# Designed miniproteins, single chains, continued (5), part 83

Each design is a single chain, and the fold is of that chain. pLDDT is the mean over its residues in the fold that is shown.

## One batch from the design tools (miniprotein)

Design m19045
Fold by ESMFold2-Fast:
Structure m19045 (fold): chain A 72 residues (1-72)
Amino acid sequence: LFASGEERRKAVEELYEKAKKAIEEGDFRKAAQLIAALGIESAAASIAGDEEVAEYAREKARELKKLLDEKE
């Protein structure tokens, strides 16, 4: 479970960095797809009982949505 939680957390971190880079580069379609992927990771973590990872993914998605809104 903890090894699984670590892998999920790494996936969230990778998605966050990729989405942040996409927003900075103006690739808003890719950024939106990566934010959607974070939502999927959050749902999967919550179903597995990993609420810490689920919350982390939700927080990162919220941050990215704010950045995306600023850049348009």
Scores: mean pLDDT 79

Design m19046
Fold by ESMFold2-Fast:
Formats: C-alpha cells, sequence, structure tokens
Structure m19046 (fold): chain A 87 residues (1-87)
C-alpha cells in the first residue's frame, strides 16, 4: 500500500510539472496512472483520487478536449461528494 501511494504521488507531481510545461498529453498519462495507483491504495472515493481526476479534467480542457474535461470534472465532484456523505 505505501509503495503504491508513493508511486502515485510521484506520478501526480510529474503530471503537475508536465502541465506547467504545457505538455498536456504527457500530463494526462501521468494523471491516469496516478489515479489508478491512488484508487488501488486508498479507494475510489478518496480525496486524492478526486483531486487527480480534477487535474486530469483541467489537462483535457487545456487540450481543447471539452467532452473529456466535463466527464472527468463531474467524476471528480461525484467521488468527493460520495466521500463526504460516507463520513
Amino acid sequence: KEELLKKGEELYKEGLELLKQEKYEEAIEKYREAIRLFTEALGENDPKVALALAELAKAYFLLDKFDEAEKYGKEAQARLEAYYKSL
């Protein structure tokens, strides 16, 4: 679990750095892998998963892929809402 979380956080940070460099497609790939690892380590409704989905949506928006941006933005919100309702 710790190893998955650490690798997910490293990939998430790489994605943020790629986004700053306007390498949106590469950032998307890093965020997708981070989401997979965070989901496996923490569960699908964990706030880290929702945050990574929100960054994924932002990268798609900056790439003018508005349908994907809306899809992942709504997914991020829904998962975060599910998390808070479980408390």
Scores: mean pLDDT 87

Design m19047
Fold by ESMFold2-Fast:
Structure m19047 (fold): chain A 117 residues (1-117)
Amino acid sequence: AAATPEQVAASLAREEATLDGIDVKKLKEAALAFQDGRYDEAVELLRENAREAIKKGAKPEAVETVITFLAQVLASAGRKEEAERLADELIDEALKNGVLTPEQAERVRARVRELLA
């Protein structure tokens, strides 16, 4: 079962202090799009937010949070193959920019696989 918008909002509130380098306004905007069933809009907002966070050298935990949220949105839409592909793209970009170590990248990939199982 997909996480509810309320569960996502509660998760974001708990991690707000660790989301340094993430656009929290855009993240909330993505959560509202997800709640409304606007999956494509939510995905684009999350993808943009993740790329911007990577460019700014955000903490690994912040990048993981955005990538896993993107995977949850696509899983809710039944788009599991796209979720894995887009997550891998963002993880590879984070590796290339030195935001994630190879070990951290593998942890994020494992988290995404768990969400898609």
Scores: mean pLDDT 79

Design m19048
Fold by ESMFold2-Fast:
Structure m19048 (fold): chain A 87 residues (1-87)
Amino acid sequence: MSAAEELKEALSKVVSEETAEEIAELVKKALEAHLNKDYETALEYLERAKALLEEENKKNPSETIQNIIDSLENGIKYLKEQIEKKK
């Protein structure tokens, strides 16, 4: 399965199917942008996915959601470093 499909499966157990699909699609778009070396667009999509997960985690705290937030934060950090290196 793709990373986006695995993410959707994990999230569907702790958030609504609609929210899981939206977050998985944002992460998929971020990965596509990263492959095209469009780090600024990739960063935008990951930050949007993280914001949705933080909102869900605030309503219903979950270790699964927190682990995914932590993974997205690592990706965001990496993308910010790549953007700074280009300037």
Scores: mean pLDDT 82

Design m19049
Fold by ESMFold2-Fast:
Structure m19049 (fold): chain A 65 residues (1-65)
Amino acid sequence: LREEIRRLVEEGERALEAGRYEEALRLYMEAMRLAEQVEMSPEEVARLVGLTLRTIGALLDEELA
């Protein structure tokens, strides 16, 4: 499960770098969903939340431009 979360985050980061914000958001949201079933440190959760929010912001900026 933790390995699955790590893979999703890595794929999300690749998608974000490629400008695929919707795909990145989907991957991060799925990682968040799995993280709910695992005891993660507050720092790890904050990092994942931060990545998700950054992606949402980028996606909204693209759609609202």
Scores: mean pLDDT 75

Design m19050
Fold by ESMFold2-Fast:
Structure m19050 (fold): chain A 61 residues (1-61)
Amino acid sequence: SELDELRAWADELMARFAAGEITLQQAVEELVRRARTASPEQRDVLGEKLAELIAAHQAAA
C-alpha cells in the first residue's frame, strides 16, 4: 500500500540519518516536503517519524 511504502521510505531516511549520510536539517526538510502533498493518514505517519527523529537527535546530544 502507499502507506506501507511511505513507512519504508521514512525508515530508510531515518537509517541514513543514523548512519551520518544526511544531516538532521536534510532529514527534516525531506519529511516536511513529503508532508505538503500527503494525505491525512500519511501526515500522521510523517509526524510520528519527525518526532522520533527529533527525540533521537536530542538524546544523542
Scores: mean pLDDT 82

Design m19051
Fold by ESMFold2-Fast:
Structure m19051 (fold): chain A 80 residues (1-80)
Amino acid sequence: LEEEIRELEEELERAGVEEKDEEKSVELARELARKLLELAEETGDRRLRARALAYLSGVAYAEGKTEEALALYKEALETL
């Protein structure tokens, strides 16, 4: 599980750097962030949940959904 979480986080970081297609990069980041959130809820890891929410906030911001991004980021901060 820890190894799976680490792999997902590394893929999420690479998606932000390596993907030239904005739409594909955002879709990949969203899928990876959602997987991290599911793992965090399954394990009860508050720090991982906060990190996953922060990634989802970044994805929402990239999509132009500023209000949703702000709400997700606030939830991430409250989880810490």
Scores: mean pLDDT 73

Design m19053
Fold by ESMFold2-Fast:
Structure m19053 (fold): chain A 110 residues (1-110)
Amino acid sequence: MEEVKKELKAFLESLKTLLQRLAEHYRDKRPEVAELFEEAAKVADETIKAIDSGNYEEAIKNLRRLIELLEKIVEYLKKHGTPEEQALADFLEGAVRRLRILLEKLEKLY
């Protein structure tokens, strides 16, 4: 139980930092993509805060929303992105798979 929470929080902290940097990188070049990364970073932060407050019902809800947002970003980048943005989509798709595993583990505990 404690190990799952620690692993999830560490992964979300790293993902939040990455999403914030991606939002900043795309802000002037592709504002639409930057907005999606900013929203995903905000939801990641909200999920971390829910974990920190012991509100696992809210953490699960926010984690599901984060996965949905990341899947929308992946779909957008695969359909409309440059080859470099398609490679980023593949990386984010890996992050979605990891989050789904952590979500399943968390749901079994709460």
Scores: mean pLDDT 84

Design m19054
Fold by ESMFold2-Fast:
Structure m19054 (fold): chain A 70 residues (1-70)
Amino acid sequence: MKKKELVKKAAEAIRSGNYKEAREIMQKLLDEGYTEEEIRKILEELGVSPEVIEQMLDLYRRIKRKKELE
């Protein structure tokens, strides 16, 4: 699945309150080596609201910290 499609699905999951799906997609993006800056740029290009962008990047940071502890 293409990077932009994954990011879009995660944003839609956040909007619908499906944080489990959003977290799973963000985990895949992190595992594939996509940076916070790349994800932000795609979200901005897709016209995602600032509130949803902030929530997605917070999830990205939380997942990254959890991996650092593992």
Scores: mean pLDDT 78

Design m19055
Fold by ESMFold2-Fast:
Structure m19055 (fold): chain A 92 residues (1-92)
Amino acid sequence: MAVPVRATVTLRAASEEDFRRLAEVATAHAAEARRAPGVVSAEVETDPERLTVTLTMEFEDQETLGRALAALAERLREAGVDAEGDVRVEPA
């Protein structure tokens, strides 16, 4: 049986321009994630004062989480965004 998991991804941009790109990438990723099988929820919060974007996502299992994080990492690489990332995973 699958164990539901929650991931909180905190991304801090180096500049306001990188923050705007990061917010766009994160918002697009969350929208696509919500349509993917095994994704329970995907939410994006932005803090322009701290240049921080937080993605909170819930998945049916760890495998679905792994695929979603890999997809996010690829999108960030393709967008050329310079950001520091932190990922926290916990049972949902």
Scores: mean pLDDT 81

Design m19056
Fold by ESMFold2-Fast:
Structure m19056 (fold): chain A 65 residues (1-65)
Amino acid sequence: EEEEKLKKITLDNYENIAKNALKLVQPTVDNLAAERGATPEQLAQTRANIEKVAEDAKKKIEELK
């Protein structure tokens, strides 16, 4: 029972990480775009990095099943 509860908490945490990462993509890119030093390539890389966090979280969910 305790192990099953820990698995549920871990799954919920990874689901929240994936959802929160996707919500942060546009605000993070917008904030960097407001900085004069940010290049289009850096903005694209930042977006890709945040999306990768969401994908890694999804893979962890699949692993725990």
Scores: mean pLDDT 74

Design m19057
Fold by ESMFold2-Fast:
Parts: C-alpha cells; structure tokens; sequence
Structure m19057 (fold): chain A 58 residues (1-58)
C-alpha cells in the first residue's frame, strides 16, 4: 500500500487548507499569520495526521 502517497496527499491538503484558511480569515478581518506561514503549518499538521492515520489503519 502507498504510505508515501497518503502522506503526500495529507500534506497537500493541509497546505491548501492552511493557505485558504488564512486568506478567508483575512477577508473576514481577522488578524492571522500570513498565508505562507499558515500553509507551512498546515503541511506539517497534515504530515502528522497522516502518520496517526497510518498507525490507526494498521
């Protein structure tokens, strides 16, 4: 099974969610970190979530 593929998808999803979340929050007038920082944090969270998911799947 493709652990690397799953991790990559979670990272990509996390990055996208982080970037979109920052943009949406800024449009709503919320003071949040810049989109690049949020994208990086989202990617890191995605990787950790993928690792937890893979542990659970086994």
Amino acid sequence: KEKEELIKKFEEDGEKVGRNGAATAQELGRDVPDAETMAKLGKEQGKKNAELFLKEEE
Scores: mean pLDDT 75

Design m19058
Fold by ESMFold2-Fast:
Structure m19058 (fold): chain A 65 residues (1-65)
Amino acid sequence: AQAHFERGLRLLGEGRLEEALAAFEEAIAADPDFARAWQLRGTVLELLGRDAEAEEAYRKAAALE
């Protein structure tokens, strides 16, 4: 979980949005209660213009905090 999350952060910093999304989704698959991974999935989805999916991810993150 943590390793996938850290990879996602690095990829996001590099502007590799689709790869960052995949890494955060891998982090969530390993730990579905990882609120921060849901939040960053939302951020990447928003940057990709996938607003409805971003809102769902943000709601999930908020419910876990």
Scores: mean pLDDT 83

Design m19059
Fold by ESMFold2-Fast:
Structure m19059 (fold): chain A 82 residues (1-82)
Amino acid sequence: SKVDELIAAAAEFAANPTAENAQKFRDAFFAVLDAYLAGEISEEELQKAIDALKAIAAAAKTEAARRALENAIKELEKLLAK
C-alpha cells in the first residue's frame, strides 16, 4: 500500500539520510497525501502512518532527518484534526 511505502521510505531516510532517500521519502509522503485527499486512504490507515513515523522520527540518525519527519507527521495530523 502507499502507507506501507511511506513507512518503508521514512525508515530508510531516518537510518541513511542521503539526498536520494530524502527524495524517496518526499515522493512517498505526497503520494499518501494525494491518496488521502482523493478518499483512497482511510483515517485508520493515515493514523497507522502517523504512529509509525513517530517511532521512526524518535530513532532518526540526524537532527535534520528527525525535523523533516516531525514536519511530515504534523502535516498528516492536520488532515485528521476536525
Scores: mean pLDDT 88

Design m19060
Fold by ESMFold2-Fast:
Structure m19060 (fold): chain A 99 residues (1-99)
Amino acid sequence: DVAKVLQEANNKLVRAVYENDEEAREWLEKEYGIERSELDEIRENRSNPEKFFEKTFELTKKILDVLIEKYKKEDEEKAKLVEETKEGLEEVEELRRNK
């Protein structure tokens, strides 16, 4: 279930960024290659909304890209669902920047 995988990744990202959860940070590095320094950069910018959202978007996009590449080899329909999710996220980010 693509939705469950995306929800798990998002839950770990929230815990890593807002709670500095070391288990979540380690999981994201292991599963998606997200360096702890990238999470630290997002945390440091929590008081700067524009930079915070920009960096969070970049990291979320990285997670989606990893899932797309994985699913392309295993399940074409799941890959398409993740690609559609990425497109929707990019549209939301464009609207945020132009507001």
Scores: mean pLDDT 80

Design m19061
Fold by ESMFold2-Fast:
Structure m19061 (fold): chain A 56 residues (1-56)
Amino acid sequence: ADEEAKKALEAAKKGDFVSAGEHLQKAVEKLEKEGDFEKKKKYIEEVEKAVREVLE
């Protein structure tokens, strides 16, 4: 989960939004299986913020 979330964030910062989405989805699926919904929200928000900053 943490490794996939880091890869998603790094991909988003590079402007690779396809890879960012794929890695974020894998992180989200693992966190949902673990029941860690708070961490899921934080990772989604971090990746969304990185995407917005790149598109700004």
Scores: mean pLDDT 78

Design m19062
Fold by ESMFold2-Fast:
Structure m19062 (fold): chain A 59 residues (1-59)
Amino acid sequence: GPIAVVRVPLPRTSPDELEAREGDRVEILEEVDEEWVLARLLSTGREGLVPKSVLEVVE
């Protein structure tokens, strides 16, 4: 899927959410709804839910 940059730190508050740092790159795997995507963190291969509002698509 498209590559996006995480624009703010993402502390994992739920087991379903992705933990990430500002500037981390993720691959968008699937759009879950209008507010959330399932994404994979490129540095670790971890997958989880991420708010669309914190992502900037770059590829």
Scores: mean pLDDT 82

Design m19064
Fold by ESMFold2-Fast:
Structure m19064 (fold): chain A 73 residues (1-73)
Amino acid sequence: LEALRASLSPLERRILAEIARRGEASAAELAESLRLSPSTVSRHLRRLEALGLVARDRRTGRYSLTELGRAVV
């Protein structure tokens, strides 16, 4: 878990923390909250999803932390 956390950029850690605070969030909500472009947030969310740290709900398009994501935050 620590090695996985260490591989994350400061921005990715901020994204995970914001999702943890909200329970779930869209890319647009994260972009507004973190003062980032939607494309920047979407790129990082895609990487976090590939790492198994977040999951996207198909119906809503919103992201939530996986069990692994909660363990590294």
Scores: mean pLDDT 84

Design m19065
Fold by ESMFold2-Fast:
Order: structure tokens, then sequence, then C-alpha cells
Structure m19065 (fold): chain A 71 residues (1-71)
């Protein structure tokens, strides 16, 4: 049952790449999907899976913010 964590990791990579490409709207939409999946993991997953999802989300947010600050 770690499929949602793998999906969040995939979405995070895609969101970062979209932001680097200047597709801010796509990056935002992908990040919103990550937030939704994180909420689902918090509701249905283990505490460990929820913590991992939050760490991926936080890391992705920081990377996107760093790219935005450089643009």
Amino acid sequence: GKEKLKEIEKLGKEAIEAQKAGDVEKSRELFEKMEELTKEIEATGSPEEAEQAKKILEKTAKEIQAIQAAQ
C-alpha cells in the first residue's frame, strides 16, 4: 500500500520540472495533487507514511520556492 507515496514522489519531480520550464500553472496544479494525496495518506495510511508524504511535500515546496526566487 505505498502506491500513493510513489505517486507523490512522481508528482513532486514533475512539479519541479514544470517550475524550471516556467510552467507555473502546471507546477501549481501538480503540487495541489500532492497536497490532496498527502491528506488521503494522513486519513488512511500509517503515521510513518503520513510523515514521509509531508517530508516529500515540504522538500518539493522548498525547491519550487527556490526556483521562483531565481526567476
Scores: mean pLDDT 82

Design m19066
Fold by ESMFold2-Fast:
Structure m19066 (fold): chain A 57 residues (1-57)
Amino acid sequence: SKESIIALLKLEFEDPPDPELAKLPPEEQAKELYKKFTELYPEVPETEIRNALKKLL
């Protein structure tokens, strides 16, 4: 879970923001991001993903 969170943080900060995502309201952006990351990192609970994203925003 720790490694998955770190990978999430790298993806969030190393890649430029997706301009298509930026067009969506913040709530919808969060949903798309969580959906994508749960597919890539199913071993990481959604709660951990949400907490990590909240701390970085």
Scores: mean pLDDT 61

Design m19067
Fold by ESMFold2-Fast:
Parts: structure tokens; sequence; C-alpha cells
Structure m19067 (fold): chain A 60 residues (1-60)
């Protein structure tokens, strides 16, 4: 459980950092960078959802 909680926190931190970078890229008008960061964010969200599901099952 603790290992899954650590993994979830790590993913949440990466999501926040990626969101910050995405906002900077959008403000700079860097469409290509913004699109790459958007894809990375979607990947992190999917990974986080899977870890969250495993954590909820472990906490039952």
Amino acid sequence: VEELEKELLRIQKEIQETLDKLNEAIEAGDKKKAEELKKELDRLREKGAKVHEELEKARE
C-alpha cells in the first residue's frame, strides 16, 4: 500500500510539473512543445488512474 501511495504521489508531482510546463509553452506560443506536453500529460493521467485503482483495491 505504501509503495502504491508513493508511486501515486510521484505521478501527481509529474502531472503538476508537466501542467506548469504546458502553460509556459502555451503562453510562449510554442504549439509543438505544447502538443508534446499535452501527450505526456495524458500518459501520466492514465498511469495515475491505474495506480489509483490498484490502491483503492488494496485499501478495501
Scores: mean pLDDT 80

Design m19068
Fold by ESMFold2-Fast:
Structure m19068 (fold): chain A 64 residues (1-64)
Amino acid sequence: SDARRAALEARAARILAAGREALDKWQAETGVKRPEADLSPEEVARVMQAMEATEEEIRKAEAG
């Protein structure tokens, strides 16, 4: 279903946006900017935490 695909793409976009916002915030706080391929373990952890938290919120909302 195109509607289901659109919903999954919207979810993925929201999760990716949360990761990007977390990276931008961390880089602004540290004054360092790196390409995605060269992210430090700390930057990767921040991105993953934001993405996982957003996915969890979506999952909980769908369960209620």
Scores: mean pLDDT 77

Design m19069
Fold by ESMFold2-Fast:
Structure m19069 (fold): chain A 67 residues (1-67)
Amino acid sequence: MEELVERLTEAFRRRHSEEETRRKEEELREFARRARESLERHREEFDEAVRELAEAVEKVSRRREEE
């Protein structure tokens, strides 16, 4: 009984963990994309800010994903 639950939980957790990580990465990418779209209104000035924002998002994603 508990053995079956454990096997199912482990398989689900393993798959869920990967999906959760991918979802978080997608959210970060989508956030960066939306930020770029908003900042593109002042394309010349904010183009530099967009690059720095993208770098910051990439750096945060690279270090850890617990925030």
Scores: mean pLDDT 63

Design m19070
Fold by ESMFold2-Fast:
Structure m19070 (fold): chain A 78 residues (1-78)
Amino acid sequence: AKEIGEKIAELMVENADDPLALETAYSLGVMAAGILKAAGQVEEAREFLKTAADVLEKSGTPQAKAVAEEFRKLAEEL
């Protein structure tokens, strides 16, 4: 879960100049967390979102920080 979260966040950072790629990666992250939650793996979903948020936060771009905040908020709402 953590490794996949890091990979999705890295993909978002690498494609920061492509709005469609960023939207797609964000949607995949949200869907992955939703699937984990539906499977009863709430803690895995929370770790996934927190790990992705940490990677995005380290990139330092305003867009990545905004997505990191959304992922942290979703993790708290689980």
Scores: mean pLDDT 71

Design m19071
Fold by ESMFold2-Fast:
Structure m19071 (fold): chain A 62 residues (1-62)
Amino acid sequence: MTAEELGKKAIEYAKKAKNEKDEDKAQEYALKAVEYLEKMLETGDLEVYEKTKEELDKIANE
């Protein structure tokens, strides 16, 4: 996956975590978002990583 693809997956799971009413499933989705964010660091594309991190912070504050 490219950094952009990994970022889209991180955002997808973060939104799923925020909208999930089941606490256990919400935690599982949050962990998946973190896993994809960590994989973005492995690509070395820090610019896309920073943009994704900013979007995740916006989701958390909505």
Scores: mean pLDDT 80

Design m19073
Fold by ESMFold2-Fast:
Structure m19073 (fold): chain A 83 residues (1-83)
Amino acid sequence: SLEEELQKKIDELEKKAENYRKERVDYGTEASRYYAEAQIAADTESPEKAEELRNKADEYVSRMREAGEKAKQYEKEIEKLKK
């Protein structure tokens, strides 16, 4: 039925949105970890090591933002289908 087809589409989009929300959290956690390690490295190791770790954190922040935007796009699509 049309209702069953619609529900399957919603379920698929919800799974995609959930996966991107999980990726966002995971990337955010990694970014925070690298940022924290960079602060420690600045105090205990070298400015060069601190910069490497900050660059790594920035890459994860970028991936986190992209995952968040993809999650939002799927959430918007779900809302359109529920209208």
Scores: mean pLDDT 88

Design m19074
Fold by ESMFold2-Fast:
Structure m19074 (fold): chain A 60 residues (1-60)
Amino acid sequence: MEEKEKKIREVAEKLLELGKQIQENNNQEIIDQAEQLILDSGLDPKELGKAVKELLEEKK
């Protein structure tokens, strides 16, 4: 459980970086890279999306 949480956080941080690039460029290639990262992680895309939102909210 704890090891999965660490992996989710690491992948979520990378997705957050890609998300910033998507907001600036709205480029399909960057979106495809984000999807590939999710697939390579073997994690649920919904859980990763929640983790990204939680990281954004933790500093509020």
Scores: mean pLDDT 73

Design m19075
Fold by ESMFold2-Fast:
Structure m19075 (fold): chain A 59 residues (1-59)
Amino acid sequence: MSKEELKERIVEGAVRMAEDGAFTREQAAQFAKIEALDAGLSQEDANEVAEEVRKRAPA
């Protein structure tokens, strides 16, 4: 799996949790950041993932 494919899967999962009401937008973004770091991605990639979740998730 490419890094971009992994990042997209993390974003999609976090956005779905916010859409389902399990997380707020910010909680989903923080969860995605932690998942990215746990997956071995850099701080920069983890920050990009969190920002993408903030853009796509409902408020």
Scores: mean pLDDT 82

Design m19076
Fold by ESMFold2-Fast:
Structure m19076 (fold): chain A 113 residues (1-113)
Amino acid sequence: MVEEGKKLLEEGKKYLEQKKYDEAIELYEKAIELFEKAGDKKGLAEAYNNLGKAYYAKGDYEKAIEYYEKAIKLDPENAEAWLNLGKAYYELGDYEKAEEYLNKAFEIQEKKK
């Protein structure tokens, strides 16, 4: 399950790079199911972050936020998910939340130095 989930994440990333967002979303949703069945919280967090990126790329910032928040609840040390959450709030014009979450991403990245 975990290996199959990782394979689906890599395939989804390829579709995302090709701007095939709906195909990427379908693969990420399948990866989520596999990581949930496996109890792999880290894989599940990565899958939610990637699903959020696909919705962000489609311009669906509200759904992107929902999935980035799910990723952060599973892995609060995922600086990329915090960065992406801040970017999505910026696109919605919520600059106060955007600054808060971008600062959180920066703090996490500094601690990993």
Scores: mean pLDDT 87

Design m19077
Fold by ESMFold2-Fast:
Structure m19077 (fold): chain A 62 residues (1-62)
Amino acid sequence: TEGRELYKKRKKLAEEGKLHLSEEQSRILRGIARTLRAIGDAIDAGLKEGRLLSSTTPLDTS
């Protein structure tokens, strides 16, 4: 029961804080999302070409 009150307080504080931070936070989040998507696309391309597959399993040259 005490945990429920803490969650409600955190939610309200986040909502009030996000009212002023929404624009700046949205810009930052959009930048991060775009970067992560580009990384994901690069990984997918590397895996399809077998480039990452070769680097994922280092073969012992002996």
Scores: mean pLDDT 63

Design m19078
Fold by ESMFold2-Fast:
Structure m19078 (fold): chain A 65 residues (1-65)
Amino acid sequence: SKAEAAAEELVARVEELVAEGKTAEEINEALEPEAKALVEKYELNDDEATEVSNKILAKMNELLG
């Protein structure tokens, strides 16, 4: 799905930033413009954007929690 494709790209970016030693705040700041670009690129609706957000939060909790 479009949401799965967008989530996969952002999850890979989270993993990179965590490996660089970034904090959750720094990761959120870096991902904000990237997430906006992906919503526009894949034409995600609100439900799909929420699904992507939930997957990113789950990955951040896995790696940083």
Scores: mean pLDDT 82

Design m19079
Fold by ESMFold2-Fast:
Structure m19079 (fold): chain A 78 residues (1-78)
Amino acid sequence: DRFEKIVKEVLESDERVESFEIELEELPENQVRITAKVTFKDGKKATVSFTVDKNASDEEVKEKAKLGLERAEKEIEE
């Protein structure tokens, strides 16, 4: 899947991430929910979740994945 590949690349390129699981769910109106369960190298865990249109560009998916990961890490730190 294109979205899974993009999200996997974002998570694999982040030095803070140890491991992850990606789940995709097709929603009504050509939407896709992407959920990544992330384990950080310090042992902390967070969930990154966002929705995109099925026709979303690779750039849009990559941006949302990066923003989701940053938000998830911030929630752990606070």
Scores: mean pLDDT 79

Design m19080
Fold by ESMFold2-Fast:
Structure m19080 (fold): chain A 89 residues (1-89)
Amino acid sequence: AAPLRTVTLEIVKDGKIVLKEEAVYDPATRTFTGEKLTLTIEGDRATLKVDKNVKVEVGDVLYLNGRFLGTIVSVKEDGTAEIALSGLA
């Protein structure tokens, strides 16, 4: 069985998966940590940090375990992105 708190995160651009990896969730820090990404949950927003080899843009969407998580609303030159989270209901 996969370790407890391991999830699949996907970044999708124009209907195509540009990054898909397993990430470990730490509820104490509210952070998902993968090989090429770190996603920190902050209320109704999240901060995504990606490897420089992964290009993300405003309008790209994230999926958590195949469910829509949110949309990238801002991207900085260092690969840091801000995400508007949608309800996971």
Scores: mean pLDDT 80

Design m19081
Fold by ESMFold2-Fast:
Structure m19081 (fold): chain A 80 residues (1-80)
Amino acid sequence: SGMDQLSPTEKAILETLAKHGPLSAAEIAELLGLSRATVSRHLRRLEARGLVRRDERTGRYSLSPLGGELLARYILEKEL
């Protein structure tokens, strides 16, 4: 599945965005206890995969429709 191609950090970022809504790299870094540089690197990879979108005005990231669908399927698979 698409989630199997993601690092544990990238999975945690997607789950954090689903739970808290649009967040900056700094806000995600604070929530996950990671450096801003590490989070920014993973966000660029997730954006390249079409799983997150960046608002250019605010700099905040949100789940794309594809990212939301992929995460929902992953969560459902964990509960089964």
Scores: mean pLDDT 83

